# Designed miniproteins, single chains, continued (4): the designs that were tried, part 19

Each design is a single chain, and the fold is of that chain. pLDDT is the mean over its residues in the fold that is shown.

## One batch from the design tools (miniprotein)

Design m12673
Fold by ESMFold2-Fast:
Structure m12673 (fold): chain A 88 residues (1-88)
Amino acid sequence: PVDSSPEAIAALEAQLAKDPNDVEAWYKLGVSYYQHGDYKKAVEYFEKAAKLNPDLAIYWIELGFMYLLNKDIAKAEEYFEKAKKIAP
């Protein structure tokens, strides 16, 4: 499980200020905000991870689930289709 404490989030944000290409740190921030119920911020951070590593299907799957939680079925379907093309 990802440590979603305020201290862990602050440490990840400080890490990303020094290395904005750290895909794992963006992904961990997305998971942390998801665990706090902030699905909009979770989407923003998962989108950064997916843009930096677009060939990892898991990031597109996570985005699909986040949009489902926001009841945006059309965007969820778009991201699930993208994940299927990466992992046929």
Scores: mean pLDDT 78

Design m12674
Fold by ESMFold2-Fast:
Structure m12674 (fold): chain A 63 residues (1-63)
Amino acid sequence: DKKEELYKKAKESLESLLARGVPEEEAIRIVLAQTVEEGVKKYGLSEEEAREVARRAAKDVLA
């Protein structure tokens, strides 16, 4: 599942940035931008679908 693979990457990237002391708002911005770019270019998702994946990853990491 392309969306699940992208979700796991987004979650891992966000957790890694937070563990390294990147501020939450900056880490979220970075992961959103990376996930949208990779989702569209590499996974063939729409920007909207890629944003939804990033949003779910952020919600799950920050819950």
Scores: mean pLDDT 84

Design m12675
Fold by ESMFold2-Fast:
Structure m12675 (fold): chain A 73 residues (1-73)
Amino acid sequence: MDEKTLAEAELALVTMLLSLARIALKQGKYDEAIELANEAKKRFEEVKSRYPELQEEADRLIKEADEIIKQAK
């Protein structure tokens, strides 16, 4: 497995956390939505640092995480 395959797998895994945060938000579980979105945001920042080629995608997903946090407050 090369760096590209690993990077894509890691981005996909973190994106699942963001999806769970959205589900929590829709269910009125605001604390869980904030927790999941913050965890996803931190992991996307790490992905950007390790895999610069994914920076644009990670930045977009970080923005989505921030929006979930804003809506849950």
Scores: mean pLDDT 81

Design m12676
Fold by ESMFold2-Fast:
Structure m12676 (fold): chain A 82 residues (1-82)
Amino acid sequence: DLEKRREEIETAAKNGDVDKLEEILNQLRSEAERLKGIDPKKAKEYRELALWAETQIALVIMQNYVDKLEEERKKKLEELKK
């Protein structure tokens, strides 16, 4: 069920769980490869969902980086009060 896989990706992304997103990505890629010669349409749907999962990984990593920079900036501003 592609809808269930999308929901799993959205949940993992919301939780910032890169490891879970990578697990899902690997499963989607494996399923796309398996279906490649059997059901090309379904293989394409799994490839598109894998690209979506990969995009979510990049967004989570980027957000974590931004959050870390914001925390470091706040610490620097507090140090200026000394």
Scores: mean pLDDT 82

Design m12677
Fold by ESMFold2-Fast:
Formats: structure tokens, sequence, C-alpha cells
Structure m12677 (fold): chain A 70 residues (1-70)
């Protein structure tokens, strides 16, 4: 059913976002600890943002496709 597909999509989205959240936490902790420069921190943040935007866009496209089947 579309409801089951949307639930599965939501679980997949959460699983894809989890490693990005952990990468963000590590990057922030490394920056606060002085292990990386501001430039390295900003580049890391940009990479996380780009990947998150991709995950969001792909998830929205799949959600739209599932809803179009209803």
Amino acid sequence: TPEEQLRALGEEFAARVRPLREEYKKLLNDYKAGKISKEEFEKGMERIREELNRVVAETQAREDAIRAQA
C-alpha cells in the first residue's frame, strides 16, 4: 500500500540522515577541540549540506511518485 511504502521511505530517510548527523557531530567536536581549521570545518559543513540536500531531494521525488500511485 502507499502507506506502507511511505513508512518504508521514512525509515530509509532516517537511516540515510543518521551518518550525516554523526559526521556533523564529529566535525563540530573536532573544530571545538582545535583539531581542524575553520576552513576545514566550513568545507566539511558544505559537504554535509550538499549530501543532505541530495537525500531530501531524492526522498521528495520518491514520495511524490508513491503519492501519484494513489
Scores: mean pLDDT 87

Design m12678
Fold by ESMFold2-Fast:
Structure m12678 (fold): chain A 91 residues (1-91)
Amino acid sequence: GARELAIEAARLALEAGLIAVKNAETREQLNHGIAGALKGIGGIFNAEVLKDSKGAAIDARGGGESAIKTGVPEAEELGRKAIKLAEEALK
């Protein structure tokens, strides 16, 4: 269902952000990685605590977009997957 997709998307956004932070060689990569990770955490909180699947999916999509902006290949791949699942949850 939408909640399960939103939770998976948020977890992927968090993982993508953390991978980007760990592999950051520039301040810009670090900042985008942190933004992705924080949006992932927010998405998990929205889904699990607030029971807000739509809010979780919006946060996960934003987190995935931030992960892509880092230019870290593994973070970009996971960020794209997070966006895809978040968009499916929003339908």
Scores: mean pLDDT 90

Design m12679
Fold by ESMFold2-Fast:
Structure m12679 (fold): chain A 80 residues (1-80)
Amino acid sequence: SLLEKIEELIKAVKEGDFDKAIEYLNQALREASKVLPKEYLPKAIGLIIGLVGAIFEKDYESAIRYAEELRKLVEEALKK
């Protein structure tokens, strides 16, 4: 599920596994395109841009924060 991919993404970021984090982010993006309501897309895109930027800067604290915000947004969206 999308939430499971985001949880794996957060775990990979916490472990410093950059390649695995990007892999799970790509999987989460594919699932999001199928299940996330259109009205949540602009905020989700903003959080994803912030997350990717933080990962490239090796700012794991900010990367975890963006990933947790993305998880919260997805939980809210999927609970309708």
Scores: mean pLDDT 80

Design m12680
Fold by ESMFold2-Fast:
Structure m12680 (fold): chain A 57 residues (1-57)
Amino acid sequence: DEAEELLRKYEEALKAGDKEAAREYGEQLWQKIRELAAQGRVDEAMAVLERAGEINA
């Protein structure tokens, strides 16, 4: 699952202090959330958004 992989990479980058990688994976996550919503997969898009927010909190 691409969204799960991006969430893991985003969390790892943030924990490592890799600001460059965190920004890159964060942008890819935002794009993925928009794609899921556009496909009518709104519940899945909201779940990814919520988890990304928790990681960044």
Scores: mean pLDDT 81

Design m12682
Fold by ESMFold2-Fast:
Structure m12682 (fold): chain A 59 residues (1-59)
Amino acid sequence: DDEINRIVRDYVDSQGGTSMGRRLLLERGGLDEKLVENMYTQGFLDEEQKKRALEYIRS
């Protein structure tokens, strides 16, 4: 999902502040349920995007 992948990159950039931080988070297996919950809690995802991200993890 292109929209979710973009939001993940934006979130990772905000948390890491560097390309190194972004790479480390993505190498951890990328998007997982805990990361999705954190993104939702911090306002990066709405309810529909959260559900879609969880479905994307299962795909």
Scores: mean pLDDT 66

Design m12683
Fold by ESMFold2-Fast:
Structure m12683 (fold): chain A 68 residues (1-68)
Amino acid sequence: NAFQEELDRAVEAMRLASEVLRRLEKEIPLTGVALGKVIGRAFAEADGKSLEEVYRIAKETAEEELKK
């Protein structure tokens, strides 16, 4: 069932993205628009990548937003 497989992938991506964001929250003070961008990036990258890869990408995104 292609729908069930896609749903399972989406659930895993959400779990991974949530864990990445929980770790970043402890290290980087993100609020407002910057937080929104990091959340969006973490979710977008969570499909098919490891937690460490998504964490690195999300952290790079956070650093770019803070560099403004």
Scores: mean pLDDT 77

Design m12684
Fold by ESMFold2-Fast:
Structure m12684 (fold): chain A 63 residues (1-63)
Amino acid sequence: ATEEEAEELYRKGEELFRQGRYVEAAEQFRKAAEIYKSLGDYKKALEADINAGLALIVAAVEK
């Protein structure tokens, strides 16, 4: 996995979130976080994990 791949997944998560596709957005953010973590970029991994968690919270409360 590459930093460019993680960045692409993060951007997909942002776009899906804008579309209200929160569970799918969370999946993309989680994948980006895993790649960032494998690269040692813990700050970006944490940011992606936070966004994934927020997306899941929004998905759960929009009932």
Scores: mean pLDDT 84

Design m12685
Fold by ESMFold2-Fast:
Structure m12685 (fold): chain A 98 residues (1-98)
Amino acid sequence: SEKEELEEKIKEAEEKLKKAEEEGDEAGIYEYKGEIYEYKGKLALLEGDLEKAIEYYEKAAEYYKKAYEISGDKKYLEKAIEADYEAGILRIKQHVSS
C-alpha cells in the first residue's frame, strides 16, 4: 500500500540521517530531515490530517533551506520551494473546507 511504501521511505531516510550524523555531513543531515518530514506530510495526507500535513511540509521546507545555506546547492532551495508550495495548497484547501 502507499502507506507502507511511505513508512519504508521514512525508515530509509532515518538510516541515511544516522549515517550523515556519524560522518558530520551537515548538509546531508538537513536534507534527510527534510525528506523525513516530506514523507510524514504525505502520510498525514493519506490519513486526512491536513493540519499535520501542513506542519510537516513547512518543517521539510525549513530543513531543505538549511541544507541550501550549508551547501549552496540550489537543488535544496528547489525542494524547499516545492514543500512550501504544497503547504500553501493545503492551507487553501483547509480554508475552503471550513
Scores: mean pLDDT 88

Design m12686
Fold by ESMFold2-Fast:
Structure m12686 (fold): chain A 97 residues (1-97)
Amino acid sequence: MEEEIKKDPENAEAWLKLGEEYYKKGDLEKAAEYYNKAIELDPKNAEAYRNLGKIYYEQKRYPLAIELYEKALELDPKDEEAKENLEKAKEKLEEEE
């Protein structure tokens, strides 16, 4: 839709892809900022919530990861990755606290 999709501040998908890129580089803080931007532009984007949950899981912020995975499943109940990650985060919350 956009010729400069990665530079378009209104394109939620472009922000989602930037978040994925920084996540792969290990820059969890920037990845979280870009996923939050994607959510602000498209609050029904289940993938953005799931990916943000993965960041908080890696930071051992399990209650926040659980909340984000539950939000992703609320938007897309058939997301098996979000469901699996939710169960893993719940198990960690019971074990690590």
Scores: mean pLDDT 80

Design m12687
Fold by ESMFold2-Fast:
Order: structure tokens, then C-alpha cells, then sequence
Structure m12687 (fold): chain A 64 residues (1-64)
């Protein structure tokens, strides 16, 4: 599924925090549009420049 692919892409980065662009890139690899990715990030983390691992997990929950 797209969610599983996005989750694997994020895990492959091996980081505790992600930039918004890294999360967008992972979600696009999972087949989500930039608009879908940006809205989910906004719902999970607002306008933050970086997301925690928990906020990135919340983005996946919003889209799945």
C-alpha cells in the first residue's frame, strides 16, 4: 500500500526528525500527491519546519 511504502521511505532515512520536504518526498514515493502530503503535514505539525517521528507517524495515520 502507499502508506506502507511511505513509512518504509521515512524509516530508511534513519532520523529522529524530518524536514517537511523529506516527508513530502516519502509520501510521493507512496503515491500521494504534493497537495495531499502538504495538507496531512499541516494537520499533524502545523507550519513547523521539521517534524518529529511521532508527527510523521500522525501524517501516515491521517492518510491511511
Amino acid sequence: SGIAEAGRALAALGKETYTRQEVIDALQAGGFSRAQASEAIRRAAGDAETLTRAEAAAVLDILG
Scores: mean pLDDT 86

Design m12688
Fold by ESMFold2-Fast:
Structure m12688 (fold): chain A 60 residues (1-60)
Amino acid sequence: SDAQHQQIADKLLQLAKLGGASQKQLDDFQAKVDAGESALDYVNNNPELKAAVEKGAAKQ
């Protein structure tokens, strides 16, 4: 569902920010999610953003 996808996107954004993703990377991610792209697929296809998400998850 759209609500479920938005919850996943919000969580990934929080983790990426915690993991040290740049503001540009966070803005680009949000823009793609807003355009209807899969948040999980976008993160999995972007190594720098994926590394930030994993680092953020490891910190908290």
Scores: mean pLDDT 84

Design m12689
Fold by ESMFold2-Fast:
Structure m12689 (fold): chain A 92 residues (1-92)
Amino acid sequence: SAEAELARLRAEMEALLEEGRRLAERYLETGSLEDELGALEVFVRGLEVAVELLRLLAELGLASEEDVRAAERLLEEARARRRALEAELAAR
């Protein structure tokens, strides 16, 4: 059901926010590319959940297709940044 899916996505977002907080703190302490990649990976996962949530809400008439497209664009940009950082780390 939509209610069960929304509950699942909310729980996933709450878990990602907590993980992201810990990784952001670690990145601020180290400044390392590896820790930046870790934080970026959590950010990408968060955007994947946000896109899924917005698509579900749009199907229910509670969000716009424009909001979905905006989130999809942010996800693709974040994925591109992650790939670039992975390539930089692999070249060392």
Scores: mean pLDDT 82

Design m12690
Fold by ESMFold2-Fast:
Structure m12690 (fold): chain A 61 residues (1-61)
Amino acid sequence: MERLEEAARAMVRAAAEGGDLETLRELLTKSYGEEVAEEVVRLIEEGRVEEAARLLVEAAL
């Protein structure tokens, strides 16, 4: 469980720091669907990186 959470956090932080949220949104849409992708991107834009990572872990289950 922790490994999936760490991977999600790393991906979310990389996108937030790089500013390429559009590419992240497209990648997540292909993996989890548009609803999850839009919610994750919104949380990152609000600075809620931890919550965005947790949402990804929950969506993967």
Scores: mean pLDDT 75

Design m12691
Fold by ESMFold2-Fast:
Structure m12691 (fold): chain A 67 residues (1-67)
Amino acid sequence: MPSKEELEEDIKEALARMAVAIALRAVEQGKISKEEGLEFVREVARKLGLSEEKIEELVKEFEKRLA
């Protein structure tokens, strides 16, 4: 079983990945710009306290899915 701290980190990652999905949908529908979507993903991951490495991973995932 993962530790309580590890489980909390998994929940944070899941929330950040949901933010990526929301931003992708909004950009694809023309509701926000690509830059606004990128900023949204960075801000959510940052507020969740994810590492810089994980934030960069999420940003790369967002960029790949918009290509």
Scores: mean pLDDT 78

Design m12692
Fold by ESMFold2-Fast:
Structure m12692 (fold): chain A 75 residues (1-75)
Amino acid sequence: MEELEELKKKLEESRQIGRDILDHMRKVAEKELPKADEAGKLTLEALIHIFSPEGGAEQARKADELLLKALELTR
């Protein structure tokens, strides 16, 4: 049925766009990393962990640790 095939195609395209966006965000963070100050570097490293394809509790924990350190530096 054409409607089901179209919907499947749109879901596949949506998933690919999502992956491309996350990959792009990680690459932007990696490029900005050497230009950032110490707090900015910690924040960008946290974003790289958040946007990781291996996402999970460990990546979230690493991101939280880095964000807390960034906050301490910006006090």
Scores: mean pLDDT 71

Design m12693
Fold by ESMFold2-Fast:
Structure m12693 (fold): chain A 87 residues (1-87)
Amino acid sequence: MLSKEEFELEVDIALVTMQAAILKKAAERLTDPEVRQKVLELVNKAIETVDKAREALRQGNLEEARKLIDEARKLVTEASKLIDEAE
């Protein structure tokens, strides 16, 4: 069984992954190609960062996993802000 901390990190990874997927779909509807490209770059970087967080968690490096999840959240937040500003 996962520890409570590992379980919380797994949940955070799942939430960031879902947010990234939603933003990727939202980006497909953007009419400005520069904004669309920037959003997709941020979302793709967030996905790569989440994959690294999942690997860190598998290795038992909880501190690195948390740091990477926080980085991915910042990228998702920036992408979401760009979409909101484009509306």
Scores: mean pLDDT 84

Design m12694
Fold by ESMFold2-Fast:
Structure m12694 (fold): chain A 57 residues (1-57)
Amino acid sequence: DVQKEAEKIAEEANKLPPEEQAKYAREKLLELAEKNKAKITAEVDEEGKITKVEVTL
């Protein structure tokens, strides 16, 4: 399930320091999107934490 994989990536990114979080999330979500030919969007809070991930196939 691409949605669950994207959510797992977001949770892992949120465990990283802020400076690494954005890079990790961008790289992993882009890789997942390309592999599944999906569009992935992420919502971020004021602290830079990913709060929601949406996958469109």
Scores: mean pLDDT 77

Design m12695
Fold by ESMFold2-Fast:
Structure m12695 (fold): chain A 103 residues (1-103)
Amino acid sequence: GAETDAVFAAIQAGAPLVLFEDPEQREKIREAAEKNGAKVAVAGRLTDEQLEKILEAIKNGEKYAEDRRPYSSPEQREAARRVLEAIADEHGLDVVVVNPPAP
């Protein structure tokens, strides 16, 4: 969708953080990323658990990739996950999360 396209466009432009939904979540992630020198790309609104995992990964210098978009099959989901991980590695991203579009 448009949010996913915008995440990839921002990655290509070398943006260190992209977050399109919640301004409070965006600010928390941006501050943590800047403080720890992490490169983060997030599309869609995060759950509290996802926000906590992202902040912990940033703090610990860990890599984290998650794709929660709806897929037609388990095979499509697995293929999308591998593509997301490959894009993250190619662009030096530490954290990449793609959630479904906001309701």
Scores: mean pLDDT 69

Design m12696
Fold by ESMFold2-Fast:
Structure m12696 (fold): chain A 87 residues (1-87)
Amino acid sequence: MEEALELYRKGVKALNEGKYDEAIKLFQEALEKAPEEMKATVYANLARAYLKKGEYDKAIEYARQALELDPSNPLARRVLEEAEKKK
């Protein structure tokens, strides 16, 4: 869990710095190591990174994966709505 959490935190930092490709790579690595309880949060942020890149189909795909794990995830719901509106 510590390694997945560290990768996730690095991904969030990269995302905030506008380094979207780096954030995507870090979130994908975090998913490989993440326990189930953490996966919804990682998918939601992966969706946000794709949204920021203008990759709306991928943003929708990952937001839906996050919502399947946690239907109440506010980030995933927001990303899905915004990506569908811009598509």
Scores: mean pLDDT 86

Design m12698
Fold by ESMFold2-Fast:
Structure m12698 (fold): chain A 92 residues (1-92)
Amino acid sequence: GAAQVNALLALLEDVKADGATISASKDGTTITITISGLSLNQAIALTLSLMGLELEGLAVSTTLSGTTITATISGLSAAEADALLAGLQALE
């Protein structure tokens, strides 16, 4: 729901402030987020935080390749997907 989307945006704002690069794309109601420029410790911490959001009911699938994280968010309404994409584009 909106609370989980807001928690995700807050988490990504924190890693952006720490120097990460964020890019996002949308396919229907599925959002794919690529996060790069992370240290190994930041990548591990972010992966654990994303797993926490999944346990809270956000449909997120996370892959880690080196220090680049790809997160796929699904199960969103059209309005939630548009709002999340707009928030993520503000972080690019």
Scores: mean pLDDT 82

Design m12699
Fold by ESMFold2-Fast:
Structure m12699 (fold): chain A 59 residues (1-59)
Amino acid sequence: EIEDEVEEEARELYEKYGNKSSLELTKAVDEKAEELAKRLGLSKEDVKTMILIKIAELE
């Protein structure tokens, strides 16, 4: 399911970059959103928004 894959990627991004600067996290999210959007057939902006919401929910 799309939501499950986005949640997994968001969790991994937060785990790896959450303790780094917000700039580094933002760059990592942008790159992952582009990659994931291509795999899921969604827009990069939609996927980026989903990832950011999931990261916020994980806190």
Scores: mean pLDDT 77

Design m12700
Fold by ESMFold2-Fast:
Structure m12700 (fold): chain A 72 residues (1-72)
Amino acid sequence: SHMEEIREEVERELEELIRRIGERFPELPEERREALAETALKLRAIGILIDAELGKDVPERELEKAKLVIEE
């Protein structure tokens, strides 16, 4: 489904960030790498939401992923 595909893409992006952080900072504990990756993903999502509000041409897929990442 469309929502399942969006969730899978977000999960893949998070996993890639965790992997990349681990490669660059091998001394960081896994929990810390996960927290940093989650924070980075949320910051990216906020940037996308701001761009959309400013009337920039943001692809619908990217906007939907950003909305999914941001939880209250």
Scores: mean pLDDT 85

Design m12701
Fold by ESMFold2-Fast:
Structure m12701 (fold): chain A 58 residues (1-58)
Amino acid sequence: DVTALVIGRFKALMGLEPSEAALEAVGKVTGLSPEEIAALPPAEQAELLGEALKKLGV
């Protein structure tokens, strides 16, 4: 399940379980679906999620 992989990345970055709203916000900021994010190399996934969180002010 690609959603579980994206949630795992959020737990690693935030130290807590993200809401569905947080995942949707990241998708809107990056323009990518959770499936597209999960398909990227781990280093690029971390960079995109980090940039999205930075833009969201977290």
Scores: mean pLDDT 63

Design m12702
Fold by ESMFold2-Fast:
Structure m12702 (fold): chain A 72 residues (1-72)
Amino acid sequence: MELERRAASLYSAASIMEAGATASRMIAERRRERGDEEGAEKFEKEAEENEKLSEELKKEAEELEKKYEELK
């Protein structure tokens, strides 16, 4: 149960990070359209970081799920 709960928590965190990345990309596009290249670059970097974190959290969740299944 603990491994299953941890996996679910990590998937939730990954989903939040993914949503954050999407929002940051949208903000970056709006900044670029207004000629704010510096602002666009900052939000693009935030989106990339959130996407990377989301992928890492998903991988951790998958490993926990595999361990949980192996213990059955």
Scores: mean pLDDT 81

Design m12703
Fold by ESMFold2-Fast:
Structure m12703 (fold): chain A 82 residues (1-82)
Amino acid sequence: RESLLKEPSAEEQARIEELRRRIDEAAAAGDAERLQEVLDEAAALANASTNLSFEVELSMLMIRAAVELTALLGTEAVLARS
């Protein structure tokens, strides 16, 4: 498989790093609204993407953001927001 040759572009890599940092910052601050914003943005990017590696990275970030939201708000509140 040529997954290495389908690496995220420099722009996609920068976006992954930005979203990861925003999740870390929001989680440290206890900022549920910011975590929801990152989750929504990652989902929109995944839906628009044609690069499988980028989609996988975005999916992992969405899972991480959802886990952090669940820790802050509880499962029921996260489900209501999603």
Scores: mean pLDDT 75

Design m12704
Fold by ESMFold2-Fast:
Structure m12704 (fold): chain A 61 residues (1-61)
Amino acid sequence: GAEKSAEAAKEAAKKGEATAAGTAGYDQFLLSGNEELGRKAAQAAADGDAEKAAEYAVEGA
């Protein structure tokens, strides 16, 4: 569930794929119900900050 989405976000961040990291963060929000962290991950991805997006996704899992 959410842990796999967090792992995907972390891998995307290592590759500099902000959009993939943000998508994984949003998926984590849908699976775990942690709206605040999911939205922060999506916002970080929109800002091009793949590492921060992954951090929020991992924290929310």
Scores: mean pLDDT 65

Design m12705
Fold by ESMFold2-Fast:
Structure m12705 (fold): chain A 55 residues (1-55)
Amino acid sequence: SSAIRQRIEELKKQINELSKQLLEAIKRGDYETAKKISEEINKKFKEIRELVAQL
């Protein structure tokens, strides 16, 4: 499905942006923000796995 593939690509872009924010949070010692960003990244990876299973 093209809609599923488009959603996967959007999630990849969001993970890339969050990964940059995660590194900046770690660099400044903001571990509370880093934890929240890591949880968001994990949720997006889970969504990608579920979407890939539908292909």
Scores: mean pLDDT 89

Design m12706
Fold by ESMFold2-Fast:
Structure m12706 (fold): chain A 60 residues (1-60)
Amino acid sequence: MIVVEAEFGSLERAIGAALAAIGLDPDAKVKVEGTKVTVELADTPAGREAAKFVEEAGKL
């Protein structure tokens, strides 16, 4: 299991990242708390791609 946490500059960016993660891995378990996004992913190619996306988006 892969768990990624990222904090964004706005609620809109947090929601956008959460939706993108679900789009990359439909089985992703996503929790949004204000500007903080927590994503639980399976250790699959789709899950790893979604995890990298959320981590990189959180750095922007």
Scores: mean pLDDT 78

Design m12707
Fold by ESMFold2-Fast:
Structure m12707 (fold): chain A 64 residues (1-64)
Amino acid sequence: MKITVKSDLPKEELERIAKSIEKAFPNVKVTVEGNTLTIEGDLPEAVVRALVHDLSQIGEVTVE
């Protein structure tokens, strides 16, 4: 599963969020590229829903 968020937050804040997610879920890959944060890995549906909800507060979220 792949979660992508496009945000107007500074890169430093996106990198902080990425590090927090990686610490909580060590089996996922988190990538920050410009204004885009991408999360890739096997996550339970409840966790995906929670991440989508939280990330929707900071930008446009897409799930694939």
Scores: mean pLDDT 82

Design m12708
Fold by ESMFold2-Fast:
Structure m12708 (fold): chain A 70 residues (1-70)
Amino acid sequence: MPTPEEIQEIVIEVYEEALKKGWSDEEFKKKLIERLRKAGVPEFTIEEIESMDPKEVFEQAKKLYELKKE
């Protein structure tokens, strides 16, 4: 199971890829879920993310990215 730090790194990497490729909020959420599943994040955590609005998921990732770049 990935550490919290490894999960944060995945979120940041997927967010940077979304900015580079111009992904929609919906596409970002889909790609993030795919990456987290591949990394072995527990299904209950994936289900929580799947229940979130795509815009909310993107905004949370943006907030994390901004905090880590300061």
Scores: mean pLDDT 81

Design m12709
Fold by ESMFold2-Fast:
Structure m12709 (fold): chain A 95 residues (1-95)
Amino acid sequence: HMTEEQKLNKEIAFLEAELTLQTLGAVFARLAGDEEAYKRWLEKMKETLKRIEELYQKYNNHPKVKKLYEQGKKDLEDVESGELAASFAARRAAL
């Protein structure tokens, strides 16, 4: 039997994995110059952040959910500013 804490940890793990994949999708789309794919990945990231915010409210402002939400907001900002795409391009150039 899963405890409520184990259920929450599983939900956090899935949302974190989903957000990570969406972040990478946005970065790779931007590096490829695919603006339509980039916009689709940004919208998916925003939808995932909304789901995390709903989870945060459902679990009475749980610190683990807050940490995921704050990290997700930072990842979205870094994608929109181009910092993540620039970091990937720099690493590729250094190889």
Scores: mean pLDDT 81

